# Designs tried in a protein design run: designed miniproteins, single chains, continued (2). Part 35

Each design is a single chain, and the fold is of that chain. pLDDT is the mean over its residues in the fold that is shown.

## One batch from the design tools (miniprotein)

Design m5271
Fold by ESMFold2-Fast:
Parts: structure tokens; C-alpha cells; sequence
Structure m5271 (fold): chain A 60 residues (1-60)
């Protein structure tokens, strides 16, 4: 099991990121709490995270 936490500058970006991540990989659980998104998956999700960040205008 893999757990990641990503903090954003505002809550709206955090929600957009979580929605895009769930769109890219439905097996990933993204939970939003304030400006922080907690991502839980049984597989490495670095690629899905990168795609979700790109979709909201950010890149790794």
C-alpha cells in the first residue's frame, strides 16, 4: 500500500487535483482535507499524480 500527501496553495486546486487523479486512475483513493490531498493506492501512482498535476496546469 502506498500513501502520499500533496499540499496545494489553495483548497480549489486540491479539489481539482483529486478529481483529475480519480479520472486518470479510478483505483486510487484521493481524499481532500483543506489544502492537502491524501492519496492511497495499492500500486505506485507517480505517473497518475503527474498527469493530474499537468491537467490542472502544474508539472513535476
Amino acid sequence: MYTFKVEFPDEELAREFAEELNREDPDVKAEVEGKTVTITSTLPVTRAIGLALRAIGLSL
Scores: mean pLDDT 70

Design m5272
Fold by ESMFold2-Fast:
Structure m5272 (fold): chain A 59 residues (1-59)
Amino acid sequence: AEKDELLARLAELNRQIRALEAAGKTVPPELMKEYQETLRRLGELIHAEMDADAAARAA
């Protein structure tokens, strides 16, 4: 599912960012941008899924 793929990608990006920070290295702007975009997309998808699930369960 797209949500599972986005969750896996967020976990990997978070791991990379934390590893760079722990090493005292600069986090690339592209990596931060991808993290923010993935987080935004995941939030949009979860919100839409919750609304759709509520409507389906009401039927």
Scores: mean pLDDT 78

Design m5273
Fold by ESMFold2-Fast:
Structure m5273 (fold): chain A 62 residues (1-62)
Amino acid sequence: LREEAIELLKKAGLSEEAAESLVEALLRDPTRSVIGAARKELLEAGASEEEAERAIRLALEA
């Protein structure tokens, strides 16, 4: 799950380091605020809305 989330984030345009940091942040503080911030960063990086939602869901399941 964590590895799949990182791979999806990398496909969405994030570096490996950024993907790992984002997954770690979501695992430490899975609040609506942190999830919203993560989604915004993914969309700004060039991810589609569907890719952002899938990556966040997989990260939260890890």
Scores: mean pLDDT 75

Design m5274
Fold by ESMFold2-Fast:
Structure m5274 (fold): chain A 68 residues (1-68)
Amino acid sequence: MAEERRRLTEQIVENAAKDLGLSEEEKERILQRAGGDPREAVRLIAEIHDKRYGLGVAADVEIPAPAA
C-alpha cells in the first residue's frame, strides 16, 4: 500500500540520518525527491553519502563522528 511504502521510505531516511548525521532539511529533501519510493530514497542517500563524505574525506572536515 502507498502508506506502507511511505513509512518504509521514512524509516530508511531516519536510519541514514543517524548513520550520516543528516539534518532535518536533508531528510525532507530526500523524502520529497523519493516521493514515497524506498528505492529512490536509498539511491539519493547513497549519492549524498558518496559526494559529501567520499572514502578519502570521511570525518576530516564537515562530518561529525558517526554515532548510529
Scores: mean pLDDT 68

Design m5275
Fold by ESMFold2-Fast:
Structure m5275 (fold): chain A 70 residues (1-70)
Amino acid sequence: MEELAERAAERARAIALSLGAPEEVAERVAELAGEAARAWAAGDEERAAALNAEALALLRPYAEAARAAA
């Protein structure tokens, strides 16, 4: 469980940084992804979905900027 959450957090952090998000945003997204993984593992799918939605909302401006630049 913890290993899954740590991997989810590390992956989310890497994605955020690859999109050009600042380190503070990348760390927050990693925290949310880790919490979402823990919630999902505990069977709390609604909480996991809400946490993932919050992480995606934080990444949206960077993802949009990346698409506009392409």
Scores: mean pLDDT 82

Design m5276
Fold by ESMFold2-Fast:
Order: structure tokens, then sequence, then C-alpha cells
Structure m5276 (fold): chain A 91 residues (1-91)
């Protein structure tokens, strides 16, 4: 399964090189890195998604989840609050 995830990551990275403003693609890549347990990489891609669209509540929430995985509870709570501020349904 790791080999399949790595293949998906490579394909998505190549896609993003051709479509650098696709927020959903950046979000999807962050999620794949979360599945691999590479939380710092996931954070990098979620931050890139937020540079394209800072009102993307799911990206803020996923950023919080990644920081929680790294043990940074304070940052996680900040980002969860940010996600709820933008969209209360994205708890």
Amino acid sequence: KKEELEEQIKKLEEYIKQNPDDVEAHLALGRLYMELGEYEKAIEWYEKALKIDPNYAEAWRNLGLAYRKLGDVEKAEEYFAKAREIDPEVA
C-alpha cells in the first residue's frame, strides 16, 4: 500500500506542476502525506493550499490535525478555531 501511496503522490505532484492554482490538488497531496505519517510534508502542502485560498476551512482543519499529530496542541487548537471561524460546519 505504501508503494501505491507514493505513486499517487508522484502523479499528483506532476499534476500540480501543470496546475499550480488547484487548491483541491494541494489538499489531496497533504492528505496522502498524512497517510504516510509525513506530517511536516502534509503541513507544507496544506500551507500552499491556503496561499491559493485562505478561506478554505478544510485546509485549516487538516493543518490542525497535522500539528496535533506532531504534538503541537496549541497550534492545532488555533487552526481548528480558524476553520470554524470560516465555516462552523467544519469542526
Scores: mean pLDDT 85

Design m5277
Fold by ESMFold2-Fast:
Structure m5277 (fold): chain A 79 residues (1-79)
Amino acid sequence: TEALELALEGRYSEALRLARENPDDADALTALGMAYLAGGDLETAIRAFEEALRLDPDYELARRQLALAKEAMGEPVEP
């Protein structure tokens, strides 16, 4: 979706606006998480990625971003 594409391009403020319009979309939640991760809000980023994975458990990008956010928090990364 547009929100995810903007987040992948580093346009986090624009991605955040679009992601908030689609709370039940795994792409939008992943974009939201990426925006918060870039802003340093690690706890909110982790929650957003976990919700994205709840909607799509096989979403590789969300899984990798969640691992990065947890590592930044000092939490152990699951294998």
Scores: mean pLDDT 77

Design m5278
Fold by ESMFold2-Fast:
Structure m5278 (fold): chain A 54 residues (1-54)
Amino acid sequence: SEIDEIRERFLKEMQKAGIDPEEAEKVFKETPNFFAGELLRRGKSASEVIKEMK
């Protein structure tokens, strides 16, 4: 599904930024999936996405 693809991409970007997979999964569950994916697509860093969505 599209949600699974967004989740996979999100987790990969968070891993590249040095964020633990468990923490990345928690952030993904707490934010709208489509919105987190779109921010990453627009070139926001993983750290910026997490900071803005907390």
Scores: mean pLDDT 66

Design m5279
Fold by ESMFold2-Fast:
Structure m5279 (fold): chain A 129 residues (1-129)
Amino acid sequence: KKEEAEKLLEKGIEALQNGDYDTAIKYFEEAIKLDPKNARAWLALGIAYLKQGKYEEAIKYFEKAIEVRGRDKAGRAWTYLGIAYEKLGKKDEAIQYYLEAAKADPFNTVARKKVEEYLREQYEKERAA
């Protein structure tokens, strides 16, 4: 059951890497049906929807990944939630999620760079004012 879910997750990741997002989604949905507590499968499903430009759907699955994994351990899911909000033009909300990602995983370079870019922009605005 769990081993079968892990094999489906691996097939989905391979499809995702090949740009076959519809096939990836099907494999991730099957993995979740077998193991709904698999946070990696929820995260991967969100990433597939994000790659298709379906940002609102991606957000739902990233929120599920955070719920299943726990807020303090879901650094990758927080990072992707930030990316999805940034794609929707909600930059202030995106920064809050990147901060949560950096708290959960201080070595997450994507989240750290996004926070550093935001602080640099704030500094330049203060200098210009």
Scores: mean pLDDT 85

Design m5280
Fold by ESMFold2-Fast:
Structure m5280 (fold): chain A 81 residues (1-81)
Amino acid sequence: MEEIEKKKEELLKKADLYFQQAENAIRSAETVRKVAERQAAATPDREGILAEGDKSAELLLKKAQEMIDKGNKYREEAEKL
């Protein structure tokens, strides 16, 4: 009985770690967009700077989604035990 509980705890800890990494990536994406908006306000090439900021933010959000997917897989494995 204790071995199954320990394995569940390990899988849930891995899931939590991935969810924390996803949250960090989402916050980084928000920061990138805010920086791009500030730079865009000070420059005539507003659209170019915003487009680069959006691409960088999308890449971070894609990484966040991959981390969420991994976290969900570990949670599902824990529930199946």
Scores: mean pLDDT 84

Design m5281
Fold by ESMFold2-Fast:
Structure m5281 (fold): chain A 60 residues (1-60)
Amino acid sequence: MEEELDAEVKDALALIFYAIGKLDYSRGNKEGAIEAYKKAIEVSTDPELRKFLEKELEKL
């Protein structure tokens, strides 16, 4: 059993949180969207993905 998730799995989780954030924002839940984007950034391991998520958070 792996003690830590693989980077690819962590980046996939980041994209899931990003998708949740987009859904929350589309429903008018700006606070939920911000929380989801922050979780996506926290989980992401790819510097380019993290930078993209940070820019998306700035738009909220």
Scores: mean pLDDT 80

Design m5282
Fold by ESMFold2-Fast:
Structure m5282 (fold): chain A 90 residues (1-90)
Amino acid sequence: MLEKIKKLLEEARKEKDPEKRLELLEEALRLIEEGYRSGEISKEEALELLEELIELGLELLKETEDLELILRAIGEILRAIGLMFEIELD
């Protein structure tokens, strides 16, 4: 699980198409949530991965003028922040 998530985030960082980058970030967030809830990923690992995902999402916002992609990216960032709070409160 951890290695797959790291590869998705690395692919997202290299991806030049904002829509494809967002799809990679959406899959990475889903796997981070799944891995944390299943116990396959530690609290510390999940928080580090979520921080990287948020940084990549914020970079995507600077690289696109597509309002639909912007709104989707904002939603993804907010979901990642929400998950960080859930993990910290556990």
Scores: mean pLDDT 86

Design m5283
Fold by ESMFold2-Fast:
Structure m5283 (fold): chain A 66 residues (1-66)
Amino acid sequence: AMSLLKEAEEAFKNGDYEKALELIRQLEKETGRLTPEQARLAAEVYDKLGKIEEARRWTERLRELS
């Protein structure tokens, strides 16, 4: 679970935004929960992909978790 988050962060650093999203979705499915770090990363990835509505939704989820 935590290793998937680190792999998603590495993908984001490397500019592989689609891989980062896949890893975040996999992590959410496997753990059944969401952390502030996961929500923040998801919001940043969606922002980089130009998916403004998804980025906004994840930013709101982040606010609820923090």
Scores: mean pLDDT 78

Design m5284
Fold by ESMFold2-Fast:
Structure m5284 (fold): chain A 71 residues (1-71)
Amino acid sequence: LPELAEGYAHAMAVAVRQGDLDSAYEAARKALELPGGEEAIDRMAQEHPEVADEIRALYEKAKADLEKERA
């Protein structure tokens, strides 16, 4: 469900704003395992420009880690 991926992407943005990078990373991983997760994270970065750099950094790390685990 797109709503589930959006929920995790939103949780990621909230965790980044609170400085909880461990929770943000876990939320990013969960979003990326769901359909539309990449698009949901990108939307959160657009909607929260104040933390967009941190969102993008965690997205890249979570994506790379998941791709390595799939290989």
Scores: mean pLDDT 82

Design m5285
Fold by ESMFold2-Fast:
Order: structure tokens, then C-alpha cells, then sequence
Structure m5285 (fold): chain A 59 residues (1-59)
């Protein structure tokens, strides 16, 4: 269980890093699609972090 929680957090960190990269590119280019992709990845990261937190309570 602990290893699974760590994998979720690592995946969330990866998505947050990618979102930050996409958001920076969107700001420079004005590309609304990149901004939406960044927001989606931020949402996915938040969900993974939330699931990890719930699993920690159940463990």
C-alpha cells in the first residue's frame, strides 16, 4: 500500500511539472489549448494527491 501511495504522488508531481511547462509556453505563445492542457493536468494531479491522502487514512 505505501509503495502505491508513493507512485500516485510521483505521478502527481510529474503532471504538475508538465502543467507548469505547458502554462509557461501558453503564456509566451498565447495558445489557449496549451493553457487548457495545463489546467487538465493540474486537475489530474490534485485528484491523485487526494486519492493518496484518502489511502493514507485507510491504511
Amino acid sequence: MEKFIQELLEKAEKYRAKAKELRAKAKKTGDKKLLLEAEILEGIAALLEGVASLLEKLA
Scores: mean pLDDT 83

Design m5286
Fold by ESMFold2-Fast:
Formats: sequence, structure tokens, C-alpha cells
Structure m5286 (fold): chain A 54 residues (1-54)
Amino acid sequence: SKEYVRELLKKVVGDELTDEQLDAAADRLIAQFDRNGDGKLTPEERAALEAALA
């Protein structure tokens, strides 16, 4: 899931962020949207994340 979120961020604002900033942002977004804390995003959590970044 982290690679997925990092790639998504890279498409939106990645050219403006360093790899370190992308990694930190991905961790923050996963923590924020993964309310269950299982380290994975449900399809609904993924949709919410994508909508927030769109």
C-alpha cells in the first residue's frame, strides 16, 4: 500500500517533493486513512484518499 500511495502522490505533486517527503507523506496518509491500523487500505479508504488528492 505504501508504494501505491507514494506513486499516487508522485503523479499529483511528486515533481515538487523529494523522495523523503513523498515517503513521509505516504506514511501520514496511510495512518490517516487506515483507521483500522492493519497497514492496508480498504477499497473505500483508497477511494477517499484518491478523492482527497484529486
Scores: mean pLDDT 72

Design m5287
Fold by ESMFold2-Fast:
Parts: sequence; structure tokens; C-alpha cells
Structure m5287 (fold): chain A 83 residues (1-83)
Amino acid sequence: MREEAEKLKEKGMEAYKAGDYRKAGEYFRQAGELYEKAGDYDSAAEAYSQAARAYALAGDREAMREALRKSAEAHKKLNEKLK
């Protein structure tokens, strides 16, 4: 799962550099979901934050809000894990 998440993150970065912000957001969101399933909440939070940024640039405010919500949730789980 982590290797698949890393591959999706790479695809997201490629799409972002190409100016395909919507597709970049989708790849970063998928990477975040896989990191979350792997219990890697730090990487999940970062991937969801990258998705939110990409969605914001794409003008997709609803997808941006959902990605921000998932990033915040991953940060909460990270804080729980560190306690």
C-alpha cells in the first residue's frame, strides 16, 4: 500500500507540473487514502494537503474542502498515535 501511495503521489506531482490540477488533486487524494489505510497518518495528511492545493488551483472548492477535512482528520489520528 505505501509503495502504491508513493506511485500515486509521483503521478500527482507530474500532473501538477503539467498544469492538470484536477487530476493532480485526484492522485494526491488517492495517495492520502492509501497512506491512511497503511496507518501512515503523517504522509496521509501531507498528501491530502497537496490534494487540497491542487483542487484550489483547479477551482474545485468542494473537493478542496473535502481534502482539507481529510488532512485535518489524519492530523488528529497522528496526534492520537503520538500519545
Scores: mean pLDDT 83

Design m5288
Fold by ESMFold2-Fast:
Structure m5288 (fold): chain A 111 residues (1-111)
Amino acid sequence: GMEEKIKELAEKAKKAIEEGDYEKAKEYIEKMGELIKKSKDPKVLLYGARLALEIADLALKKGDKELARMSAEVALDGAMKALKDESLPKEEILEAIGIALRAIGILFDLE
């Protein structure tokens, strides 16, 4: 399913970041972002946003500000899109808000 594809891309992105392979990390983050943007399922959007935020945190820890920015933008986009779905459970709404706020914080600190 879509979540499994997003998870595979996230795992590949994290591995590329750990190995210092900037071009592969960028490719996997971009592909993951495209899948998230195409999704209409708020659970897939929230799952993708969570994984993108984890990638942003890893990129920051490794000192890669550009990959952190790219992945934080994917996390923010996914979380904000999930929040547009009024059927989302309250606990998932709070998680999406938390992801969006953390992503905004990362993006603000990088500017």
Scores: mean pLDDT 88

Design m5289
Fold by ESMFold2-Fast:
Structure m5289 (fold): chain A 95 residues (1-95)
Amino acid sequence: ALEEARELLEEAERLLEEAKELIKKAIKSEDLKEAKELLKKAEELLREAEEKLREALELGKDNEELVEEAERLRFELEILEGLLRITLGVLKLIE
């Protein structure tokens, strides 16, 4: 159970890093269509990360270190979700 929870946290962290890079590329893109496609992919990765974090918390709920790590990754997820929503809003405004 603890090994599975750690693997899920590592997968969630990887997904969050990939989503972050896609959002960065979208913000720097001069092509609105490309930017939207990148943000759509980032949204899918953030949803997958949320699922992995939820599963990790269920498996590792009695382990303080795993809960703390999962909470840290969840804060990063919330920040990236906020940034994605703002970026999508800006793209709609400038269309």
Scores: mean pLDDT 86

Design m5290
Fold by ESMFold2-Fast:
Structure m5290 (fold): chain A 76 residues (1-76)
Amino acid sequence: IEELKKEIEEIEKKIKELKEKIEKLKKELEELEKSDSEEAKEKVKKLRKEILELEIELGILEIKLGTLKRILKRTE
């Protein structure tokens, strides 16, 4: 049970860090989208891909966290 709680805490910490990173990149994306330059458009495409990859990683971690929390809840 204690090992499961530690695993949950570690994943929750990673999820928070990942959400903060995604929010930061989304703010950068909004700033770049205000520019009409070709250089800014290229950076927008790269940033969108990076955000998508991080959102996929976040989704996987959230599924894992949900599974572990369900196991813990049924044990307690």
Scores: mean pLDDT 81

Design m5291
Fold by ESMFold2-Fast:
Structure m5291 (fold): chain A 81 residues (1-81)
Amino acid sequence: SAEDLLALIEALKNNAPEGVIRKILKRLGLDVEEFLKMSNAQKLNRVLELSETLSPADRQRVMQAILDYGVAEGKKALAAG
């Protein structure tokens, strides 16, 4: 569902505990071990791919969350450098 995809993006954005991420992935029906081995870019691409099955309104919500995540990661990189 859109809510599960949004929860996954938020969990990744906030570096949630692995147990929380695993629970969300199981709800989405994803291969947990395969997903956790993906790069950050591959994880976001997989979320975007799954959003293609959603309504246009829900897809826009997921796309906005991905954009917000990208901004947050850019800020972290700037603060670390």
Scores: mean pLDDT 78

Design m5292
Fold by ESMFold2-Fast:
Structure m5292 (fold): chain A 82 residues (1-82)
Amino acid sequence: EPLPGGNLTKDPAKVVKSIADTLERAVAAGRVTPETIIQVAETIRDEFGLEELADKMIEAAKKGDFPKAIEYLRQIAEELEK
């Protein structure tokens, strides 16, 4: 649900988008592990209550589908913009 007013400090959607961009580059460079992506998803699940998307991201990472895991992370950012 959109909450207009006071969301200017540490915009969580912008932070998550920045993490997604960083992880996408790290995946391309071979510098990320499934464990790193799982830790990011677990933190998002615990902090923002987006359990369904975070769990899908964890599942994709466990399957080695890093592009799909990053896609779920971008969907999390979209939900955080609302």
Scores: mean pLDDT 76

Design m5293
Fold by ESMFold2-Fast:
Structure m5293 (fold): chain A 76 residues (1-76)
Amino acid sequence: SLMEKLKEADKLALEGIEAFKAGDYETALEKFKEALKLLKENEDKIPKEYQEEFQKVIELLEEQIKLAEEKIEKKK
């Protein structure tokens, strides 16, 4: 169901946050990208009344992805 997919995306995002807090930026990046992919695959199924909140979640994940990528690049 849509709700189960959104719950899975939330779990992936939380796993990404825990990895980021632990300094494991590569795992954080992977988890955030998986969460974002799952959300974007289901974007067309989100009721109009929740579209604004859904877009905020997408934007926050994209910001977290960028931050994790920047942390990884600094080690090059």
Scores: mean pLDDT 84

Design m5294
Fold by ESMFold2-Fast:
Structure m5294 (fold): chain A 81 residues (1-81)
Amino acid sequence: SMELERFKEEAIELLTEELIRYLRGRTSMSEEELREGSRIAAENLVNGRGVNFALPEDLQKRVEEIRAELERLEREIRARE
């Protein structure tokens, strides 16, 4: 569904930016590696997979909110199709 795909894309983009801000200065990564790694981490988190670093409470809560809304949208779309 386009609605579900659009939500995922927007959530991944926003979470990627939040992860870049959090990880900047906390890793030895270059800016390019940081951007790519943050995008991969965001995709993993949005799809319910873990990451190999500790998330701060605010980011963990944000991921939980994204996943709850995603599950809600998936149920709503299934009910309509």
Scores: mean pLDDT 82

Design m5295
Fold by ESMFold2-Fast:
Structure m5295 (fold): chain A 67 residues (1-67)
Amino acid sequence: ARSAVSLLVEGIRLAGEGRLEEAIEKFEEAIRLDPRFAQAWELLGGLYERLGRHEEAAEYYAKARAL
C-alpha cells in the first residue's frame, strides 16, 4: 500500500519491532504524501525521542502542533 495511512501503520509495526530506522523511512514517506498528516509528524517525534535525539523530536512535535 502506498497511501499515507498505510505507511503510518507499517511504520508503527516496524517501531514496535525495534526497527527504528525502517519506521522512520515509512513515516517520512507518509509525510511526503501528506505533509499535513499531524499524526505522522508526532510519531516521528516519538521515534527521535527513543533514539535520544531530543532536539529533533521537539521540532517534529512542534510541526505536528502547527498543523
Scores: mean pLDDT 84

Design m5296
Fold by ESMFold2-Fast:
Structure m5296 (fold): chain A 112 residues (1-112)
Amino acid sequence: DPEEERQKELEEVLERLERLFERELAEAFATSTDLTPEQRKKVEEELRRYLERIKERIRQLVEVEGLSVEEALRIALFEALSEVLERDSDAVVQLTLSRLGGVYGRKLARER
């Protein structure tokens, strides 16, 4: 059943995204040792809210708009990174989402 295979692919991609997120969050905190416990909690809570919004957006793009899981992932990550950059969010939040999105090219274009 093509629909069952698509749902399986979607869940596998979302699980992989969560695993990558936990790795990037751990690396961000390892490099940001100057953060207070309260600042660290705030950054983690903000990043986890972005993760949930990205996951929901991916589901919407795949299930409602009929996009491929790969295209949905790319769009959702780019939208989240754009919002974080426009809101001038904490540098740790921006860095973590930039690494997840692979959107270094867009940031470099803005610095030219």
Scores: mean pLDDT 74

Design m5297
Fold by ESMFold2-Fast:
Structure m5297 (fold): chain A 80 residues (1-80)
Amino acid sequence: NTLVKKALAGLEAALEALKKGDYEKAEVYLRSALRVLKLDKTVPKEVIELVEKALEALKKGDYKSAEEYLEKAIELLKKL
């Protein structure tokens, strides 16, 4: 699935940016990936919820929770 593959690349780029402390770039990648994921009705709601929680944690400065939610979303999405 091309949309899932694009979203996965975006989430992995967001995780890399987050680990490097580039929080602005991480937010851009998370927002982009979330938009792509919402276009695919076959994506489990749990994946979308985890990405939304990662974005919210990032916006609140909770970078550790953001990373944990993002890693869980990536793991679930890879199983599709």
Scores: mean pLDDT 86

Design m5298
Fold by ESMFold2-Fast:
Structure m5298 (fold): chain A 58 residues (1-58)
Amino acid sequence: MEKIELEAELSLVVMQLVLLGKTEEAEEVSKKFNEALEKGDLEEVQKIIEESKEKIKK
């Protein structure tokens, strides 16, 4: 999966979390995402996005 696709998906998730008033979760997700990208761990990046989508549903 391309980095740009993952970044786009993250942006959408972060915007949704902020809209729901979950600003702390949005900040945590962004931090974890950047950390995983620095390490080149694309599998962890995808996992972070999936976990964040679950937080949106709650």
Scores: mean pLDDT 77

Design m5299
Fold by ESMFold2-Fast:
Structure m5299 (fold): chain A 81 residues (1-81)
Amino acid sequence: SKEDIALETLARLLALTHEALRAARSEEQRQKVRDLTDEALARIEAIYKEAVEKNWSLEEFRKRLEEVLEETERGLREVIA
């Protein structure tokens, strides 16, 4: 279901955020990690609402959420580098 895909995505985001927070060396880096996570959560919520409203396929929904995770992971890597 879309709910299952969303929950899986949230679990993966939480894991990425946890690893980034552990790697962060300053409060500034930790704040940037939190900001990127908040942005990703807002995007996931918006995508979920649009997917339900526009009746997207599970494949389309999964791809859009995967894009959010890939972009967020890239951003987190840049913050902690």
Scores: mean pLDDT 89

Design m5300
Fold by ESMFold2-Fast:
Structure m5300 (fold): chain A 55 residues (1-55)
Amino acid sequence: MERLRERIARYEKVLEHLKKQLEKARQSGDERTKRLLERAIKNVREALRHLRELL
């Protein structure tokens, strides 16, 4: 249980960082970086969902 909670916490920190980077990319109009970050955010959210299901 504890190891799984630690993994979830790490992924949540990564998700927060990616969201901030996406906001910056939206402000700069960097469509390539925006698409890359959107995909990364989706993957991290899916991983978090699966990890939470294992609790």
Scores: mean pLDDT 81

Design m5301
Fold by ESMFold2-Fast:
Structure m5301 (fold): chain A 72 residues (1-72)
Amino acid sequence: MEKLKKIAEEIDNDKSIPEEVKKLLKSALAAIGRGDLEKAKEYLEKARELGKDNPKAQKLVDELEKLLEEEE
């Protein structure tokens, strides 16, 4: 729980990540927090596509995908 909150704060405070990618990352975080792994995966796939040119967005997607894998 605290780890997800910390990642959410990092997303919100980063000025280099586009707003639409931030929304997808936050939606993925919320889905992971609820145990909705399928929905989380969909949001992360979209975030990876939209943020492909942003290294910080890619890093956050990778971190969230790792958390998703640990839940399953």
Scores: mean pLDDT 79

Design m5302
Fold by ESMFold2-Fast:
Structure m5302 (fold): chain A 57 residues (1-57)
Amino acid sequence: SHEKAAEVAKELGLKPEQAIGLVELVRQGFSREQAIELAEKEGIPREKAEKVLEEAL
């Protein structure tokens, strides 16, 4: 899962740690929407956050 998140991040121009963090938020019990909202606050576009979660989960 972390490897997949890192590859998707590279394709989208994101830092690997940002994508891995998104996946871990959902695994810790945050909803996908909550994880995306947190990503937007960190400057990650919603579309890219959604793509990470779709591909890495």
Scores: mean pLDDT 82

Design m5303
Fold by ESMFold2-Fast:
Structure m5303 (fold): chain A 111 residues (1-111)
Amino acid sequence: PAPPPRVRNVRAEVKGSKTFKAGEDITVTVSAEVELPRPARVRVTAEVYANGQLLGSAEKEVEVEGRHEVTLEITVKAPKGDFTLTVLVRAETEDGAVSEPARASIDVKVE
């Protein structure tokens, strides 16, 4: 059994402007570092929340030995009013070892 992976240095970025209209598509680019000392296939999941609601998610499988940077894109709909997007990233090995979630946030303005 491998040790659980670690997720570090989560960054979240919105493509284009930080000002949107309600119902407009927001593309969130999520970058994270996944650390695992032994080679393994890891499933990386990113979830985007606003106002306590899950707006979207993406996952990607990568092979990790040591440290690997993963980038995911998630398209979500802008809610009404100004809000903070919270991004949670976790990694899971094929044998079921799960990382602690790592978090990033982005403030978004809605016109």
Scores: mean pLDDT 82

Design m5304
Fold by ESMFold2-Fast:
Structure m5304 (fold): chain A 55 residues (1-55)
Amino acid sequence: LEEELREIERTYEEDPEKAAEKLSELSGWSKEEALKMLQEDLNRALVEAYLRHTS
Protein backbone atom coordinates (compact mmCIF):
# COMPACT_ATOMS: atom_id res chain seq x y z
CA LEU A 1 0.00 0.00 0.00
CA GLU A 2 2.76 2.49 0.93
CA GLU A 3 4.58 1.55 -2.30
CA GLU A 4 1.33 2.05 -4.25
CA LEU A 5 0.87 5.54 -2.76
CA ARG A 6 4.47 6.39 -3.74
CA GLU A 7 3.73 5.30 -7.32
CA ILE A 8 0.57 7.44 -7.37
CA GLU A 9 2.61 10.47 -6.24
CA ARG A 10 5.16 9.88 -9.01
CA THR A 11 2.43 9.26 -11.59
CA TYR A 12 0.67 12.51 -10.66
CA GLU A 13 3.72 14.54 -11.78
CA GLU A 14 3.63 12.90 -15.24
CA ASP A 15 -0.05 11.97 -15.74
CA PRO A 16 -2.60 13.36 -13.26
CA GLU A 17 -5.50 11.44 -14.86
CA LYS A 18 -3.75 8.09 -14.39
CA ALA A 19 -2.80 8.97 -10.80
CA ALA A 20 -6.46 9.81 -10.05
CA GLU A 21 -7.55 6.47 -11.53
CA LYS A 22 -5.13 4.55 -9.28
CA LEU A 23 -6.12 6.56 -6.20
CA SER A 24 -9.80 5.94 -7.02
CA GLU A 25 -9.17 2.17 -6.90
CA LEU A 26 -7.48 2.40 -3.47
CA SER A 27 -9.80 4.95 -1.81
CA GLY A 28 -13.22 4.05 -3.23
CA TRP A 29 -13.60 7.61 -4.52
CA SER A 30 -14.71 8.26 -8.08
CA LYS A 31 -11.93 9.13 -10.54
CA GLU A 32 -13.19 12.74 -10.65
CA GLU A 33 -13.23 12.99 -6.83
CA ALA A 34 -9.73 11.48 -6.61
CA LEU A 35 -8.42 13.94 -9.20
CA LYS A 36 -9.98 16.88 -7.32
CA MET A 37 -8.43 15.70 -4.03
CA LEU A 38 -4.98 15.36 -5.64
CA GLN A 39 -5.24 18.82 -7.24
CA GLU A 40 -6.31 20.50 -3.98
CA ASP A 41 -3.87 18.75 -1.63
CA LEU A 42 -1.71 15.90 -2.88
CA ASN A 43 -0.36 14.90 0.55
CA ARG A 44 -3.81 14.96 2.18
CA ALA A 45 -5.29 12.79 -0.60
CA LEU A 46 -2.55 10.16 -0.15
CA VAL A 47 -2.87 10.19 3.66
CA GLU A 48 -6.68 9.77 3.47
CA ALA A 49 -6.29 6.78 1.11
CA TYR A 50 -3.66 5.25 3.40
CA LEU A 51 -5.89 5.58 6.50
CA ARG A 52 -8.76 3.81 4.70
CA HIS A 53 -6.65 0.87 3.47
CA THR A 54 -3.81 0.33 5.96
CA SER A 55 -2.01 -3.01 5.76
Scores: mean pLDDT 76

Design m5305
Fold by ESMFold2-Fast:
Structure m5305 (fold): chain A 105 residues (1-105)
Amino acid sequence: MVVLTQPASVTAPLGSTATITATASQDVGNDVNWLFQKPGQPARLLITNASTRVPGVSSRYSGTGSGTTHQLVISNLTADDAGTYTAVSTAYAPFSLGQGTQLTI
């Protein structure tokens, strides 16, 4: 099973840039997706295939990386960006979920 490791928490001030790194235990290529969940809300998809932004998602969100290191970058942080970000790899069965990163602003 591939293990995705994320930091438990990231704190960044309003208007700055946050970077959340997911590290895979083996090469996953581009097969990393990023989910966002606000408290009390369902998770929504932000990024697919490492760097493809889901239609309607703000251009402040970007994904990068390949192989074992993947990053979600959020620029010009607003209070609405606070919540949990989870990396999901679909490269191998069973699919792998990261632990989630709590972003505080």
Scores: mean pLDDT 82

Design m5306
Fold by ESMFold2-Fast:
Formats: C-alpha cells, sequence, structure tokens
Structure m5306 (fold): chain A 87 residues (1-87)
C-alpha cells in the first residue's frame, strides 16, 4: 500500500539519520512515523510500535540506552510493526 511504502521510506530515513548522528532529524522522522500511523487509523498495535520507536530514538539521544540496545530494540519494533501491517 501507499502507507506501507511511505512508512518504509520514513524508517529508512530514520536509520540514515541515526547513522549520521543527526538525532534531531531522527526524532522528526520518528514523529512522522507516529503521525502517519495515527492519521491512517492503523491498528492499535501498529500505532503502539510506532510510538515505541519514537521513545527508543528519544532515549538514545538522551544517552539513556546504548547503541546496541537501540539497534536491537529498533529492529524488533520495526519487525513487529511490519507483521501487523502484513496481516
Amino acid sequence: SAVQKELRELLSKLFEAIKAKDYDAAIEYAKKIVDLAEKNNLPEEAIKQAKEILELVEKYKAGEISEGEFISGFMEKVSELQKVLDS
């Protein structure tokens, strides 16, 4: 779907921003992912995963979690979000 394509593009941009250590851009992309999920009335579980991705980015920027914890959590949340959308 168009929503799934836009979501994948935003997730890609989010990951590129993290690699560039551009945490402000990363937070903006994570917020856009949440906004996309809410405005398109995605399943509650998908919206929850999107919000948890935003929380992970904010915690990583704040230095509250390690890069390894961030990457692991990000990949898990992206996988769960994709499973909800593929059902």
Scores: mean pLDDT 83

Design m5307
Fold by ESMFold2-Fast:
Structure m5307 (fold): chain A 68 residues (1-68)
Amino acid sequence: MSIQELFDEVERKYSELRSRADQIPWETLQKIEELRQRTVDAILAGDPDAPKLLEELLEKLDEAKQQI
């Protein structure tokens, strides 16, 4: 999967999670926000590890969805 495809999926899932932010523990939402910021910074810097951060962010988004 390309980095653009991974990023698009992350943004889609993040948007879905944000629509249910009131049903998610604050600590979980904050950790996702912090990881998302680090992932965006890595993409902008051309970090070769950016795809790994995107995959980790996708996993955290899926875990958060399971809590609601």
Scores: mean pLDDT 78

